# Designed miniproteins, single chains, continued (2): the designs that were tried, part 21

Each design is a single chain, and the fold is of that chain. pLDDT is the mean over its residues in the fold that is shown.

## One batch from the design tools (miniprotein)

Design m4704
Fold by ESMFold2-Fast:
Order: structure tokens, then C-alpha cells, then sequence
Structure m4704 (fold): chain A 88 residues (1-88)
């Protein structure tokens, strides 16, 4: 889980640097790790994993709004929505 937190910090840094593409890539990577950890760690509930994915969707939309890339944000949201369907 600490690795996902570090990636979230890197995401914030990418946003501050104005690197929208890197920010989108990091958002997806954080979401993928959250799903993987949720499946492997029995202390993580499916609801907690879904909540993490919802936060990832909110982050993608905010990045798209801030950097004028709403289509990129929408693609990221669609990918995270599909990941939610994989959560038990």
C-alpha cells in the first residue's frame, strides 16, 4: 500500500509540473495496484477497493479539467470503471 501512496505523491508532482500524460499514466498505475492489493490482502474489503477507484476517477476528471484534456480524462475514467467490475 505504501507503494501506491508514493505513486500518488508522484502523480501530484506530475500535475504540478504540467505533465498531463505522466499524471494520467500514474493515475492508472495507482488504480491497478489498488485492485491487485485488494485481491491479495484479505484485510482490504471490496468496498475499500471500489472507493479507491472512485477517488482515482475523481482525480482523472480534475486533471482533465485543469489541463484542458477532458477526452484523456474520460478514457481514464472508463478504464477505472472497468476495473471496478473486476473487484469481488
Amino acid sequence: MKEAEKLSDELADAVRAGDAKKASELTIKVAELAVEYGKKDPSVTPEETVEGLERGKEMALKIGEAWGAPEEAQKTVEYLEKLKEEVE
Scores: mean pLDDT 72

Design m4705
Fold by ESMFold2-Fast:
Structure m4705 (fold): chain A 63 residues (1-63)
Amino acid sequence: GGAEAARKGIEAAEELAKQGDYAGAAVTAANGSREARELGDEEAAEKARKYAQELGKKAGIGV
């Protein structure tokens, strides 16, 4: 479901961020957000999107 897609994206992004890969983490969280939105879970999608934006700012990229 959408909540699971967002959760998996956030968890994978957290692991990449722990390794210092903020750009990879931001893209991974953004992908989780997109999949959650496609599955109709707008709240889970927005949570993952906000996390992706925070990670993107740390990496100096827009997501």
Scores: mean pLDDT 84

Design m4706
Fold by ESMFold2-Fast:
Structure m4706 (fold): chain A 68 residues (1-68)
Amino acid sequence: MKLSEELREKIIEALKKLGFSEEEAEIIVNSIEKGEFSPEAKRVMTKAGLEKTIEALKEIGKLIKEAE
C-alpha cells in the first residue's frame, strides 16, 4: 500500500511523539507501505517493547482510517 505524503508525515510525527526517532519512524512507515515488517522494523519494535509498539500501531490505525 502506498501512503499519501501527508499521511506519511502524520504517522512519522505521531511516532516521534511516542518516543521513536525520525529514522525509526521511517523504518516503521516503510514496512506499512510494503505490507510486511522488515528485519529492521522488527528490531525497532523489539527495542521499544510491547506496550509502546501497541500504542504506535493503534495511532497508525487511527490515522489510516481517518484518511480513508
Scores: mean pLDDT 78

Design m4707
Fold by ESMFold2-Fast:
Structure m4707 (fold): chain A 85 residues (1-85)
Amino acid sequence: PPLPSLQETADAIGQASAQNLITDAKRQGLDAKETGVSGSAVDGVATGVAKVEAEGKLYELTVTKRLTPDGRWEVIGLSFTVTDV
């Protein structure tokens, strides 16, 4: 299969983050819905953002990865915020 582009990598990070948030919410007995997923890639750095709403709260997870010399993506940043909606 072809290697994923930087943008596809960023989009995949966002989607995986959304799935993780929803899975964790369901594990806690919460009804959760995805409200946004985005990816951005620049200068060998890929950032994915996921937004999930559950029980009157917005959960936002941002994960940033950099391409390593081994051809793998390494997490270099993580931000998690919870806001009331």
Scores: mean pLDDT 80

Design m4708
Fold by ESMFold2-Fast:
Structure m4708 (fold): chain A 60 residues (1-60)
Amino acid sequence: SDGSPEAQLAVIRRTLLEKGLAASEEAVDAAVARFRPLLEATTDPVERERLLRAFVAEAR
């Protein structure tokens, strides 16, 4: 989705869990809690992409 950072994290979370790519639901939820405020504070699209990649790596 082209939604807010919160919506983007929710879509990625769902995909990781449905595909069995996440270590656990707890790990994904911890990563969401960590990266959500960082993504909401970020105005640079390059840094936002880097944060999303880091989120996926941490949630695995």
Scores: mean pLDDT 80

Design m4709
Fold by ESMFold2-Fast:
Structure m4709 (fold): chain A 61 residues (1-61)
Amino acid sequence: SAPAPLSLAERRAKMAEFARQLKAEMDKAIAERGPTPEVVRELFEEANQKIAEFEAELAAA
């Protein structure tokens, strides 16, 4: 039989931890570089890349 997909609780826990880490990284960058539109845009582009990679990891599980 095929392995069971991740439970809703497991998926939620992984997403919560990812969101916490991503927020901490963004907060640090804003604190260091300032909350300018350019910095925010760069952080969103980086965040979107990380989100896509995380979604691919979850889809593979």
Scores: mean pLDDT 79

Design m4710
Fold by ESMFold2-Fast:
Order: sequence, then C-alpha cells, then structure tokens
Structure m4710 (fold): chain A 62 residues (1-62)
Amino acid sequence: SMAELEEKLRKAEREAEKIIKSGNRVELLAMLHELQELLKEAEGELKERIEKIIRDIQEALK
C-alpha cells in the first residue's frame, strides 16, 4: 500500500542520512540498491523523494 511505502521511505531517509555521514561505501551501495528497488514501486512525490536520496548517496560515493 502507499502508506506502507511511505513508512518504508521515512525509515530509509533516516538510515540514508546516517550512512551518508558515516561514509561507509559498503553501506552506501547497499542503501542505493534498496532505494532503486523502492523507486520501481513509487510514483509522484514519493518517487521524487527517493530520487533525491539516490542523488545524495551518489554524491557521497564520489
């Protein structure tokens, strides 16, 4: 459901922020994969939020 997807996204947003601050490449790559899977299910605002986190993780991986 959309509510379940939104809850998963809120948790992923908090986890991604912590992982980005840690700079752990293994965790960053694992989170990137998880977000790419969530992106397949998301539309509209949720999709935009996921794409933003993906961009932030890709920046951290440079």
Scores: mean pLDDT 84

Design m4711
Fold by ESMFold2-Fast:
Structure m4711 (fold): chain A 55 residues (1-55)
Amino acid sequence: MPVFNGPDAVRAEVARIISQYPQITDAIRAYMAANPNTSVQQIRDFARRLIAQQQ
C-alpha cells in the first residue's frame, strides 16, 4: 500500500495525540527524537501501547 506521510503529517498526528492524551507528551517527544524517520503508523502504535498501559 503506497502511503507516504511526510514530516508535516507526522507532526499533525503527534499534535492530535497530545491534544487527546497530554500525559504521554514527554514519551512521544523522546520517541521522535530517537527515531527521526518515524512514520505516522509507528507513532500510533507507540502511543496506543502507552495509553493501554494507562487504562
Scores: mean pLDDT 74

Design m4712
Fold by ESMFold2-Fast:
Structure m4712 (fold): chain A 119 residues (1-119)
Amino acid sequence: SEVEDFIKSHIKNKELFDELLKELDSLPPEDRKELLAFFAYLLSLADEGKPGIELLNGLLNNLKRTKKVYPADAFLPAILYELGLISEEEVEKFIEEVKKLFGEEFAERIRKALELVKK
């Protein structure tokens, strides 16, 4: 998929991409396409110079609007961190916000994804 290749081009860590792909492949086809399109949209804004914190806030606002979270959503902070677009402190603040909204399990998924790129 051209969209998958675009997302892959933004991820340096192969393990992070492979784990993201596994989570995406577990979704219904329509949800998978929507999530891929959303990730590609945010990463295209990063390529245009949009600040990483604004992209992270874009994810948070989308989660608040839809009132649903997918395991694959946990990978975006790690991708932005690996690209050098956000700090670890900004990821930690985001984790605190999502923990209040979606609970500890989703927060832990973000931490695990971040650990893959901090190796």
Scores: mean pLDDT 86

Design m4713
Fold by ESMFold2-Fast:
Structure m4713 (fold): chain A 68 residues (1-68)
Amino acid sequence: SAMNLQKLLDFVEKVLESLRPHLSEEQLEELRKRLIPLAYELAKTQSLEEALHVLEREAVRLYLELSD
């Protein structure tokens, strides 16, 4: 649903904002490029609660990858 998509996109923005002091602008753009398409896909196939859990897990994984 559109409301679920908006909630997932809001979550992505909140994650990016919290990581802004810890990542370069290039790293934040890479994280955004990977999380936004995932949010769109999850909004079509998963419940809001499951989608948020998947996004959180993927955000942590990507943060660790980008931080070397």
Scores: mean pLDDT 84

Design m4714
Fold by ESMFold2-Fast:
Structure m4714 (fold): chain A 55 residues (1-55)
Amino acid sequence: SAELEAGIKGLQTGIEILKQRLENETDPKRKSQLEAEIEKLQQLLEEKQAQLAAS
């Protein structure tokens, strides 16, 4: 669906922004927080991609 595809694109964009932040981050605590957020969004992306593939 168009809504699911839009959601996937939004998640991909969000993950890329967080990855860029992580590459430039020097604080260990903030790095851990960014890594956790990226993992969370990657899991959600995989779930939505699986839904699209099953459609």
Scores: mean pLDDT 86

Design m4715
Fold by ESMFold2-Fast:
Structure m4715 (fold): chain A 65 residues (1-65)
Amino acid sequence: MEVSRQAGLMIRAMGTAIEVGGTLSLKDGKLVVTTSTPDEAKREELRRALKEAAEALGYEAEFHE
């Protein structure tokens, strides 16, 4: 169940990043998201999804504009 939860959170983060025209990658031991969307609500959703996925996977989260 925990592995499935981790996969689900990662898929959610990836989907949100794609939806807002951003990218999700694992770089330098961190789960990194970049986005160009000016929508603050979408950026906050992405930030939250990234944080949850990173915490579940045991990685550090990093959000780039």
Scores: mean pLDDT 71

Design m4716
Fold by ESMFold2-Fast:
Order: structure tokens, then C-alpha cells, then sequence
Structure m4716 (fold): chain A 100 residues (1-100)
């Protein structure tokens, strides 16, 4: 079961990196994200708060997407995360240019 495997990965990541509130906190955070930009912003916030590497940050995003969205495969989740990551970088650049 793809969702059960993703849940186990999120539980493992939460324990390994001492993420406050564990898996349930991660799940609630991402379930309340209504847009791709909000989702990526929350991933970025967690990575900053817990000093996660880019590799761990991407793994967190992939598994969170599988659990909270109806993604059919890990490959689909990886592709969606890359697309969301690119769009989020463009939004961050636009914000930096506008408010500098």
C-alpha cells in the first residue's frame, strides 16, 4: 500500500530529525495546505526549523504528497514535487525582486 509505506517513511523521518508532534503534526500541517505554493512553503519551513538537507526535504515532500493527495505512484509524486519546487522558486524570486 503506497500510502502506508509513505506514512512509515514520514514516521521514520519525524523520529530521526526530532520533528515536534511527529507524524500527526506533519499530516495536519500538510492536510491544511490548499495550494501547491502553501505546501512547498510548509516543506521549506520544516527544513529550516529542523536543519534538513535538500535530499531529506525532498523525501519529506514526496511522502507527504503521497499521504495527503491522491497520488497513484512514487514516480508521480517525485514529478509533482519537482514541478511544485520550480514554481515555488519562481514565486520566491518574484517576492524578493518586488520587495527589495
Amino acid sequence: NLKEEAKKKLEELAKKYNISGGYESILNLFKNSKTDAEFMSLIDALALAYNLSDEVKRELAINALIVVRNVKSREEAEKKVKEMEKKYEELVKLHEEKYK
Scores: mean pLDDT 80

Design m4717
Fold by ESMFold2-Fast:
Structure m4717 (fold): chain A 73 residues (1-73)
Amino acid sequence: GAKLALQGLPEAAANALRAFAATLPADTEIGAVLIGDTVLLAGRVPDEATKEQAVAIVAQFAAKVENGLELLP
């Protein structure tokens, strides 16, 4: 499972990201912080589909998402 760091998210969002992270490779890292109405995403993911899925999960729980996820080399 991926490394996961979450701050300020609703429990449902945290649980959804934890379930998603459990399916990802161990070299994956996802950080998510809720600031006001915006979730800031940061970390490194294996592909664009994983990046899009992380955004889709948090977008259900926040008005705005700032996507700072980068692709692994």
Scores: mean pLDDT 83

Design m4718
Fold by ESMFold2-Fast:
Structure m4718 (fold): chain A 76 residues (1-76)
Amino acid sequence: SIVMSSEVELDLKELIKKVIEERYKAGLISEEEKKELLELVENDELPEENLALVLAETAIKLIEIGDEIDKELLAE
């Protein structure tokens, strides 16, 4: 497996997209918010502050609702 600094950041984008989708499935965000956030992530336009908050909130919520979220993506 290849793990480089830039590829780790690309993997984070995919992880964030998955987390946004799972937030929508959990009813935490609307369909419109899901689409908007996914587009911002894809275009690398998500503000750093929002990115950090999304990661922090979703990490906490993933721990709490782990049965509905793919634990493999966020294991370590």
Scores: mean pLDDT 62

Design m4719
Fold by ESMFold2-Fast:
Structure m4719 (fold): chain A 91 residues (1-91)
Amino acid sequence: SALLERIAALRAEASAAAEAGDLDRALELAEEAVRLEAEYLKEQGMEKAAELLEKSGREILDLLRAGRWEEALRLEEEVLPKLAEILKEEA
């Protein structure tokens, strides 16, 4: 899938940017990856997972950009198990 290839490339670039200390670039690439992942989930019929990923991903990225790292981490810790459970139920 062209979407899956683009997502993989964006995630690899985001990881490389983060390792290089380019946080702004890493967050920009992560935002695009989350957008495409949600699009892919919708195409697979996983609408609830896509909605949660879009909403929580946006909130987490906004918190990271604002320097609110502790709040971003707390939100991610709440959302990741919930997303995993929804993905199992929709698969």
Scores: mean pLDDT 83

Design m4720
Fold by ESMFold2-Fast:
Parts: C-alpha cells; structure tokens; sequence
Structure m4720 (fold): chain A 93 residues (1-93)
C-alpha cells in the first residue's frame, strides 16, 4: 500500500513484496491495529527501546497476531521501524 511504501522509503529500507504485503495485511485489520496500539500504550517502556524478545512477548500477550506474524515483526529491526512508521501514517489519516 501507499502507506507501507512511503514508510519504507522515508526510512531508506528495502522490503520484499512478501514483507510489504504482510505489513499491509496487519495494518488493514482494524481489530489487530487496536490491539497493537493498546500493547504499545501499556508497554513498560517505549516500543523502540524493547528488545526483539520483549517485543515478541508484548505482541503475544496483548494481540491475536499469528506466531508467524509476531516472528516476522520481531526478528527484524528494519521491519519494526517500517511497521511503526506506517502505523503512524495510518493514524494521521
């Protein structure tokens, strides 16, 4: 989507088509987006300061994301940064 592409471009990150589609799929699910925003609000520290393990545990506890989706977002700092930027752009709409 335009939002994911703009987020990746602004961060200088190159995503595969599969990575872009998965982020787009998550952001298109309004229930998942609300769960993720709640998780970020109740996190014990800012999301950007979480380790990969802490980020994975937070998503597992507060969201209904699949294990593959949680692993996808948690395993790459670049994917997390693009996801957070895209989420911010979506909320600014």
Amino acid sequence: SKIVDEAAKSLGVKLSEEERKLIDKILSDEKLVRQILWAFMVAPKPVELLSSEEFKEMLTKYTTLSQEEIDFLSESQERRLVFMKALGLKLGE
Scores: mean pLDDT 82

Design m4721
Fold by ESMFold2-Fast:
Structure m4721 (fold): chain A 72 residues (1-72)
Amino acid sequence: MSKEEKIKEATELARRGAERLVEAGLLTPEQAEEVIRKSEEKARELAEKGASLEEIKDAVQEILLQALAESM
């Protein structure tokens, strides 16, 4: 799997997670956009360092959980 594919998969995970939280009323659209941005930046950083897709997905899930906690 290429670095670009890892970033795409991780960003898609972040986007879907953030969209579900907005639909549930737990995040604003602005907070969701910030989560997606941070997740893409983190995925890019980790992919450049040779991180696995699983490690990158774990980091994205942590960003989603932190955003949810900060919104409450």
Scores: mean pLDDT 83

Design m4722
Fold by ESMFold2-Fast:
Structure m4722 (fold): chain A 94 residues (1-94)
Amino acid sequence: SEEEKRKKGKEKLEELKKKAEEALKKLEEIRNTPLSVEEKGEKLAKIAEELNLPALAEKALEAGKNKDEKEIERLEEMLRNMLLGILELEELAK
């Protein structure tokens, strides 16, 4: 039914919002915790894996192992901007 399609769409969007909010909270914890570049890469990769972003997870692990702090910051900012975009789309869908 049309009503079931709308309900299912709303449930999927709410689930996506919850995942985005949780991921943003985890990114803030990485920024506020004294971690090595490698540890930041590992935590960023875990967040990316949970969001089904395997390419970002791989790049985060590689940047962490190479102690490339600038690449970690770039990947973190990219992920943060994507998550903020998801929250904006959810708000516009209301």
Scores: mean pLDDT 82

Design m4723
Fold by ESMFold2-Fast:
Structure m4723 (fold): chain A 85 residues (1-85)
Amino acid sequence: SRLREQAEKTAAELEELEANREAALAELAAADPADVIAGLAAQRELYARLAEEARAAGDEESAAIFERAAAVMAELEAYARALAA
């Protein structure tokens, strides 16, 4: 399933993000806040949709990965908004 392949890729990307968290946060702090917030919001919405698609297909494992990705994007969005304040 392409959805399962996307979930496996997303899981690997989340592990890489956590491993390089300080660099990722520094990159967010250096970028334009409006662009960063918009990009993170778009990614969060994408992962939320993928989670719903996986759940509808009965793939609860992939759904859980996408839900985790959406949550991480939401946390980064909150961080970016706090930096902009």
Scores: mean pLDDT 85

Design m4724
Fold by ESMFold2-Fast:
Structure m4724 (fold): chain A 76 residues (1-76)
Amino acid sequence: SELDRKIKELAELLGVSESTIRRLLKDEKKFDEFVRKKQVELIKKMEEEGASVSEIVATALRITGLSFDILLLKKK
């Protein structure tokens, strides 16, 4: 499904399992807090690896967009 595809993409970006994302989605607040924390960790790693500002911004926007889409697809 579209939801399953977006969960997979978010899990790959954050470096976690799909099952972790699915468990967190049972509590929207915990999901939001987890994604926010992981986004900050990933940005710091990208800066250490010499990623451009454009690449960092694009990655942050993609994580935010996927998180928003997942929450919307869950709430029909």
Scores: mean pLDDT 84

Design m4725
Fold by ESMFold2-Fast:
Structure m4725 (fold): chain A 72 residues (1-72)
Amino acid sequence: SLLDKAVELYLKMPEEEQKKFLALVRETMKEGVAAGLSPLEIVERIKEKLESLGDEKGVEIMELLEEYVKSQ
């Protein structure tokens, strides 16, 4: 599944990269919820932040999650 692929990519990341990824996701989700953004808008904002940081693996994970959210 899309979620299984996202989890596999996450687990292949070094621990420090996992920590940075989760911190960015948490903070962006908190900001997005406070701003009244939809789940898809929050995913897109996380993806944009990861792209600006050059986190290619984080972007791949978020693209899989975006497809998953759209499939619901």
Scores: mean pLDDT 85

Design m4726
Fold by ESMFold2-Fast:
Structure m4726 (fold): chain A 74 residues (1-74)
Amino acid sequence: GAAQAEALEANLRKSIDLATGLTPEQRAELERHVQRAAEALRANPFDPAASTYPAEATRHILRAGKILLDALTD
């Protein structure tokens, strides 16, 4: 739910802040994926029995990770 969304946003924002050399466009795209992941968590509450994020949230997390990787490995 909301708590998981807040924790996710905080953790991903820390990763973005540690990634020096991001262009404003790359940062905006990353922030969009963070926002979408948080929205997915708020719309579809975390299932503690499954011990996983909702699939939509996971997709946006993975896309954010790819953008970070691409920026660091250019």
Scores: mean pLDDT 70

Design m4727
Fold by ESMFold2-Fast:
Structure m4727 (fold): chain A 103 residues (1-103)
Amino acid sequence: AEEEAKKLIEELKKFSDEVGRKMTEYARELGKLPVTHELAVEVGRLGAEFDEQSKKLIEEIEKNKDDVEKARELYNKGKTLGQQALDEIERLYEEGKARAAAA
């Protein structure tokens, strides 16, 4: 139903906002030291990439609001992409902490 698609869009927007906030925080922390600056840039790129992907998926859900199965598939794709981005930024942040400790 259209109402379900709207809820999925709202949930995906909230998730995208959470991912963006965490990436911004990690990029800021990694950007404080020269030895982690490249990791800060990469975290920022991953955040920008997911933001673009999320916006495109939301547009496609809006186009398919009457197709609940399609909307759910697009939502799940967005959740998967966002989780992959979160996992990678977490990895980069842990690498950054190790580099900072060794410096």
Scores: mean pLDDT 86

Design m4728
Fold by ESMFold2-Fast:
Structure m4728 (fold): chain A 67 residues (1-67)
Amino acid sequence: MSDEEIRELILEFAKENLENIKPLPGEDPVEVFIEKAYGYLRSRGIEVDPEKLREIATEVYEEVSKE
């Protein structure tokens, strides 16, 4: 699976689920999002390098959180 395909899946996940991902007081919202995105891909049987996933998920979070 390409980096662009992974980014698109994480972006779709974010658009559907970001409003339901509520970090607890004191939690970093981007770290919570990365953990949720990782779990989502893993539940689909998709394994991604953790460093690459962190980079893509952080970029997607920054893009969608500005809305």
Scores: mean pLDDT 77

Design m4729
Fold by ESMFold2-Fast:
Structure m4729 (fold): chain A 95 residues (1-95)
Amino acid sequence: SESVREAVFIMAEAGLYRIYLIELKRYAEKHLTPEQQKKVNELFEEADKLIDEIVALADRLVRENRPLTPEQRARIEEGLAKVKEIIDEIKKILD
């Protein structure tokens, strides 16, 4: 039960970042030059790929009713930290 709960919470956190990225994309489309838009689009694509990887891993673990390994947990934590870093970089460009 604990392992399933952890994976579900990870999917919820990843989902929250995806919603935030969607709102940032909408804001960027209205406020950036084409050159700035190209740069932030690359950052959005990188963040989306990381979120997709995290969600895919968590979904698989829920389906298989398996706990996260320490290595999988570290990878997810690194991925989420990288998503936060990318969001912060996008916000800096939007300033």
Scores: mean pLDDT 84

Design m4730
Fold by ESMFold2-Fast:
Structure m4730 (fold): chain A 86 residues (1-86)
Amino acid sequence: HMSDVEATELLYYAYLSGNKEALEVLADYFWENNRWNYFLLARYYAKQASEDKANLDFAKRALEIAEKYGLEDIVKVLKEFIEKHS
């Protein structure tokens, strides 16, 4: 059970990291879990995200929340993003 605060932080950190792919996977996750406000926020952030603004600190913060909740698809995308931009 992910809190509203942690859902908001996960989306915001993914957005600030510039990880559009993670935001798209998060949108699918929130849709499947009937958390439609976060689904809409994830889609909005995905549209605004740019890889030119890649920020590894925020990617790592998003990864911590994703790992805490066992979000395997999101963990994979975040780890690949960190590796690509390291």
Scores: mean pLDDT 86

Design m4731
Fold by ESMFold2-Fast:
Structure m4731 (fold): chain A 96 residues (1-96)
Amino acid sequence: GGLASSYRSAAEDLKKAIEALKQPNALELVTKYAEDIRKAIEEARRFGDTEGAEKLEKMVDDGIAAVKAGNLDEARKLFEEGRKYAEEKAQEYIDQ
């Protein structure tokens, strides 16, 4: 359904953001992927999971703030937590 698809899209773009942290232009690439992640989160919110969307949005925003601060280890941790959460939510809504 729409919720499963939205969370799967967020998880895939979070995987790209995590890989981008290894690149010299990490901030630029993460900023690009963040736009797509935020669109997927907004779709999940519109499909009725406001709590899950808000929780994932906070992990993503905190991760982006860590990249801007030069704290790439914290950014990786936050994006990995966000990816796992999005994958769990996608699976939850497939099974309903």
Scores: mean pLDDT 88

Design m4732
Fold by ESMFold2-Fast:
Structure m4732 (fold): chain A 64 residues (1-64)
Amino acid sequence: GPGRQAGLEGGIYAGNGDVEKGGQAFAEAVRLGDSDGAALGIIVGNIYGNPEATEGASAWASKA
């Protein structure tokens, strides 16, 4: 669903080093009721991209 898609987009953005867009997408996944989608996005960002930016995106989303 839309929340799962937002979580995966968050992982892709964060994996590419975009902390703000990653965080916005993780926050949107949670807002849409898919916290598991946000968690999956974090896993994707850490494994396939940039763990430091993914941690930053997760922290950004926690302030939303």
Scores: mean pLDDT 78

Design m4733
Fold by ESMFold2-Fast:
Structure m4733 (fold): chain A 63 residues (1-63)
Amino acid sequence: AAEAAARERVGRLFAREMKELNVDPSDPEAVLKAAEKAAQRAREEGVPQDIVDRFLEAVRASL
């Protein structure tokens, strides 16, 4: 479904930001910054706001 593809795209952007910024997964502030960067890129690529918001909530809940 389109929603599943959008969620996968956001996840790939997040993984990319984590690698490019060399983020330590144990640093919640750095992880959140990478997630916010990925969210902004996803919005620019046309991912719906509700998918982006749920992604950010999931990241915050995992910290």
Scores: mean pLDDT 81

Design m4734
Fold by ESMFold2-Fast:
Structure m4734 (fold): chain A 100 residues (1-100)
Amino acid sequence: SLEEEIEEEILELDRAAAGLQLLLDEAQKNSFPQEVIDQLQALLDEARRLLAEAERLEEMYRNGEISAEEVLKRVRELRERARELLAEAQRLYNQAKSQQ
């Protein structure tokens, strides 16, 4: 169902945010430069903002304020943005790790 697809997209967005948190935690454990830690934190904060927006869109759908098709389209866009944030965080982490 479209409802199940919406839930799946939100779960994937949550997984991207969780992946960012893991990279930040590992950078902190390995005493990465503060600038790198700050950049990873900023990317995580943005991913969490996207997740919160996706959850609000799902609530709007449950309240009948938006169609399932429109919310699915919007949460897919948010998921793609979160995926790009995770990719950038992975690139920053790998570059910083190679310099230690």
Scores: mean pLDDT 90

Design m4735
Fold by ESMFold2-Fast:
Structure m4735 (fold): chain A 73 residues (1-73)
Amino acid sequence: PQLGVTISISSKNVDKARQVYQQLVDLYQEARRLLEEGQEPAVVEEQLKKRIEELKSQAPSDLQVTVDVTVYT
């Protein structure tokens, strides 16, 4: 299985945008590892989407984040 993620971040503060981007990349790498270890693709996708939503809700109000997740089997 392959994991596809599209990330778009917009902010007046480049350092904040970079920090959030790095956190999203870390979540993606963890999800990819779980898929490679044979975890159920649907469960991994659901958990990744939940973690991304949680991260977005904790982001500063001036930071705009868009993330699309797709699992290809």
Scores: mean pLDDT 75

Design m4736
Fold by ESMFold2-Fast:
Structure m4736 (fold): chain A 59 residues (1-59)
Amino acid sequence: MAEVEGGLALGEMMRTPSGQQNMEKLKAFNEKGGEKSQKLLDGMIEHARQAEEERRARE
């Protein structure tokens, strides 16, 4: 449940143009930061993706 809530918050942020720009900036920063930072960002994106799927399933 807590992971789904976190993913929903990220999903909402990614739906806004400013949120998408911030995510792209974080992705570029994490690519410079190396594999650990990139894995963290990829995990957050995957959780947001899963939360969107659950939201659609409830509709």
Scores: mean pLDDT 65

Design m4737
Fold by ESMFold2-Fast:
Structure m4737 (fold): chain A 69 residues (1-69)
Amino acid sequence: SELSEAIYEALLTVGEIVKLGKENPELREEALKAADEIYERLKRAKSVEDAREVLKEARERLEKFKKQI
């Protein structure tokens, strides 16, 4: 389903943020906090629209962290 796909992609993005934080000590605290916040919001997503919004924010967060490396 579209909901399952959006949730899966958001979880993959959260995993990438966690990995980036673990590999970059200077970003670790901010990255892990961001991952936790996104994951908590994703657990509460009840619609495709909610899940896509969380995915969009997760991707924007990941891109901002990548630019700091």
Scores: mean pLDDT 86

Design m4738
Fold by ESMFold2-Fast:
Structure m4738 (fold): chain A 79 residues (1-79)
Amino acid sequence: SAAQKAQLIAQLKAIKAEFQKLAAQAKAKGMDDLAAALNKTVAQIDQAIANFDNLSLAQQQGLLDQAKGLVAKFKKLLE
C-alpha cells in the first residue's frame, strides 16, 4: 500500500540521517577515508529512495535490513 511504502521510505530517510551523523563523527576523529565512504553510502541511499518503487517487496525489505545492520556496525566502530 501507499502507507506501507511511505513508512519504509521514512525508515530509509532515518537511516540516511544516522549515516550523516556517523560521517560527521568519522571526520571529527580524522578518519577521512571512513568519512568519505559513509558520505558515499548516504548518496547511495538517496539513489535507493529514488528507485524504491521499482524494487520488489523482498528487495525493499532486504535493502532496509542491510542498511540497519551497517548503521549498527559503524556505530560500534566509532565508539
Scores: mean pLDDT 82

Design m4739
Fold by ESMFold2-Fast:
Structure m4739 (fold): chain A 82 residues (1-82)
Amino acid sequence: MKLTIVLYNDGRVEVYLEGELVESFTLPPGFTAQDIKDIIEKHGGVITQEIHGGRKTTITAEFPDRETAERVIEDLKELASK
Protein backbone atom coordinates (compact mmCIF):
# COMPACT_ATOMS: atom_id res chain seq x y z
CA MET A 1 0.00 0.00 0.00
CA LYS A 2 1.57 3.27 -1.14
CA LEU A 3 1.11 6.39 1.01
CA THR A 4 2.26 9.81 -0.26
CA ILE A 5 2.28 12.84 2.03
CA VAL A 6 2.87 16.35 0.68
CA LEU A 7 3.87 18.87 3.36
CA TYR A 8 3.80 22.52 2.28
CA ASN A 9 5.95 25.18 3.98
CA ASP A 10 2.75 26.84 5.33
CA GLY A 11 1.79 23.61 7.18
CA ARG A 12 -0.80 22.42 4.64
CA VAL A 13 -0.74 18.65 4.12
CA GLU A 14 -2.18 16.52 1.32
CA VAL A 15 -2.39 12.73 1.77
CA TYR A 16 -2.56 10.28 -1.13
CA LEU A 17 -3.26 6.53 -1.04
CA GLU A 18 -2.24 4.69 -4.24
CA GLY A 19 -2.03 8.09 -5.97
CA GLU A 20 -5.54 9.23 -4.94
CA LEU A 21 -6.06 12.28 -2.70
CA VAL A 22 -7.86 11.05 0.44
CA GLU A 23 -7.28 13.84 3.02
CA SER A 24 -6.14 17.46 3.30
CA PHE A 25 -5.58 19.48 6.48
CA THR A 26 -3.17 21.93 8.12
CA LEU A 27 -0.64 20.93 10.78
CA PRO A 28 0.34 23.18 13.73
CA PRO A 29 3.27 25.60 13.36
CA GLY A 30 6.66 23.96 13.96
CA PHE A 31 5.69 20.55 12.56
CA THR A 32 8.38 19.17 10.22
CA ALA A 33 8.92 16.49 7.57
CA GLN A 34 10.95 14.55 10.18
CA ASP A 35 7.89 14.42 12.49
CA ILE A 36 5.86 12.94 9.62
CA LYS A 37 8.61 10.37 8.89
CA ASP A 38 8.69 9.40 12.59
CA ILE A 39 4.91 8.71 12.53
CA ILE A 40 5.25 6.67 9.31
CA GLU A 41 8.05 4.52 10.79
CA LYS A 42 6.15 4.10 14.10
CA HIS A 43 3.32 2.41 12.17
CA GLY A 44 5.69 0.14 10.20
CA GLY A 45 5.90 2.18 7.00
CA VAL A 46 9.05 2.04 4.87
CA ILE A 47 10.00 5.40 3.36
CA THR A 48 10.83 4.82 -0.31
CA GLN A 49 11.18 8.42 -1.55
CA GLU A 50 11.65 11.93 -0.19
CA ILE A 51 11.62 14.94 -2.54
CA HIS A 52 12.39 18.45 -1.33
CA GLY A 53 10.92 21.31 -3.37
CA GLY A 54 11.02 25.07 -2.78
CA ARG A 55 7.48 25.17 -1.31
CA LYS A 56 6.83 21.53 -0.34
CA THR A 57 8.33 18.19 0.70
CA THR A 58 6.87 14.96 -0.73
CA ILE A 59 7.31 11.75 1.29
CA THR A 60 6.34 8.35 -0.15
CA ALA A 61 6.16 5.20 1.98
CA GLU A 62 5.10 1.56 1.56
CA PHE A 63 2.88 -0.16 4.13
CA PRO A 64 1.90 -3.85 4.51
CA ASP A 65 -1.83 -3.02 4.31
CA ARG A 66 -4.32 -0.15 4.02
CA GLU A 67 -5.30 -0.29 7.71
CA THR A 68 -1.70 0.42 8.79
CA ALA A 69 -1.40 3.35 6.34
CA GLU A 70 -4.73 4.74 7.61
CA ARG A 71 -3.34 4.80 11.20
CA VAL A 72 -0.70 7.30 10.02
CA ILE A 73 -3.45 9.46 8.50
CA GLU A 74 -5.48 9.38 11.74
CA ASP A 75 -2.43 10.36 13.86
CA LEU A 76 -1.74 13.33 11.54
CA LYS A 77 -5.42 14.39 11.65
CA GLU A 78 -5.33 14.33 15.47
CA LEU A 79 -2.33 16.70 15.39
CA ALA A 80 -4.24 18.98 12.97
CA SER A 81 -7.41 19.10 15.16
CA LYS A 82 -5.94 21.53 17.72
Scores: mean pLDDT 83

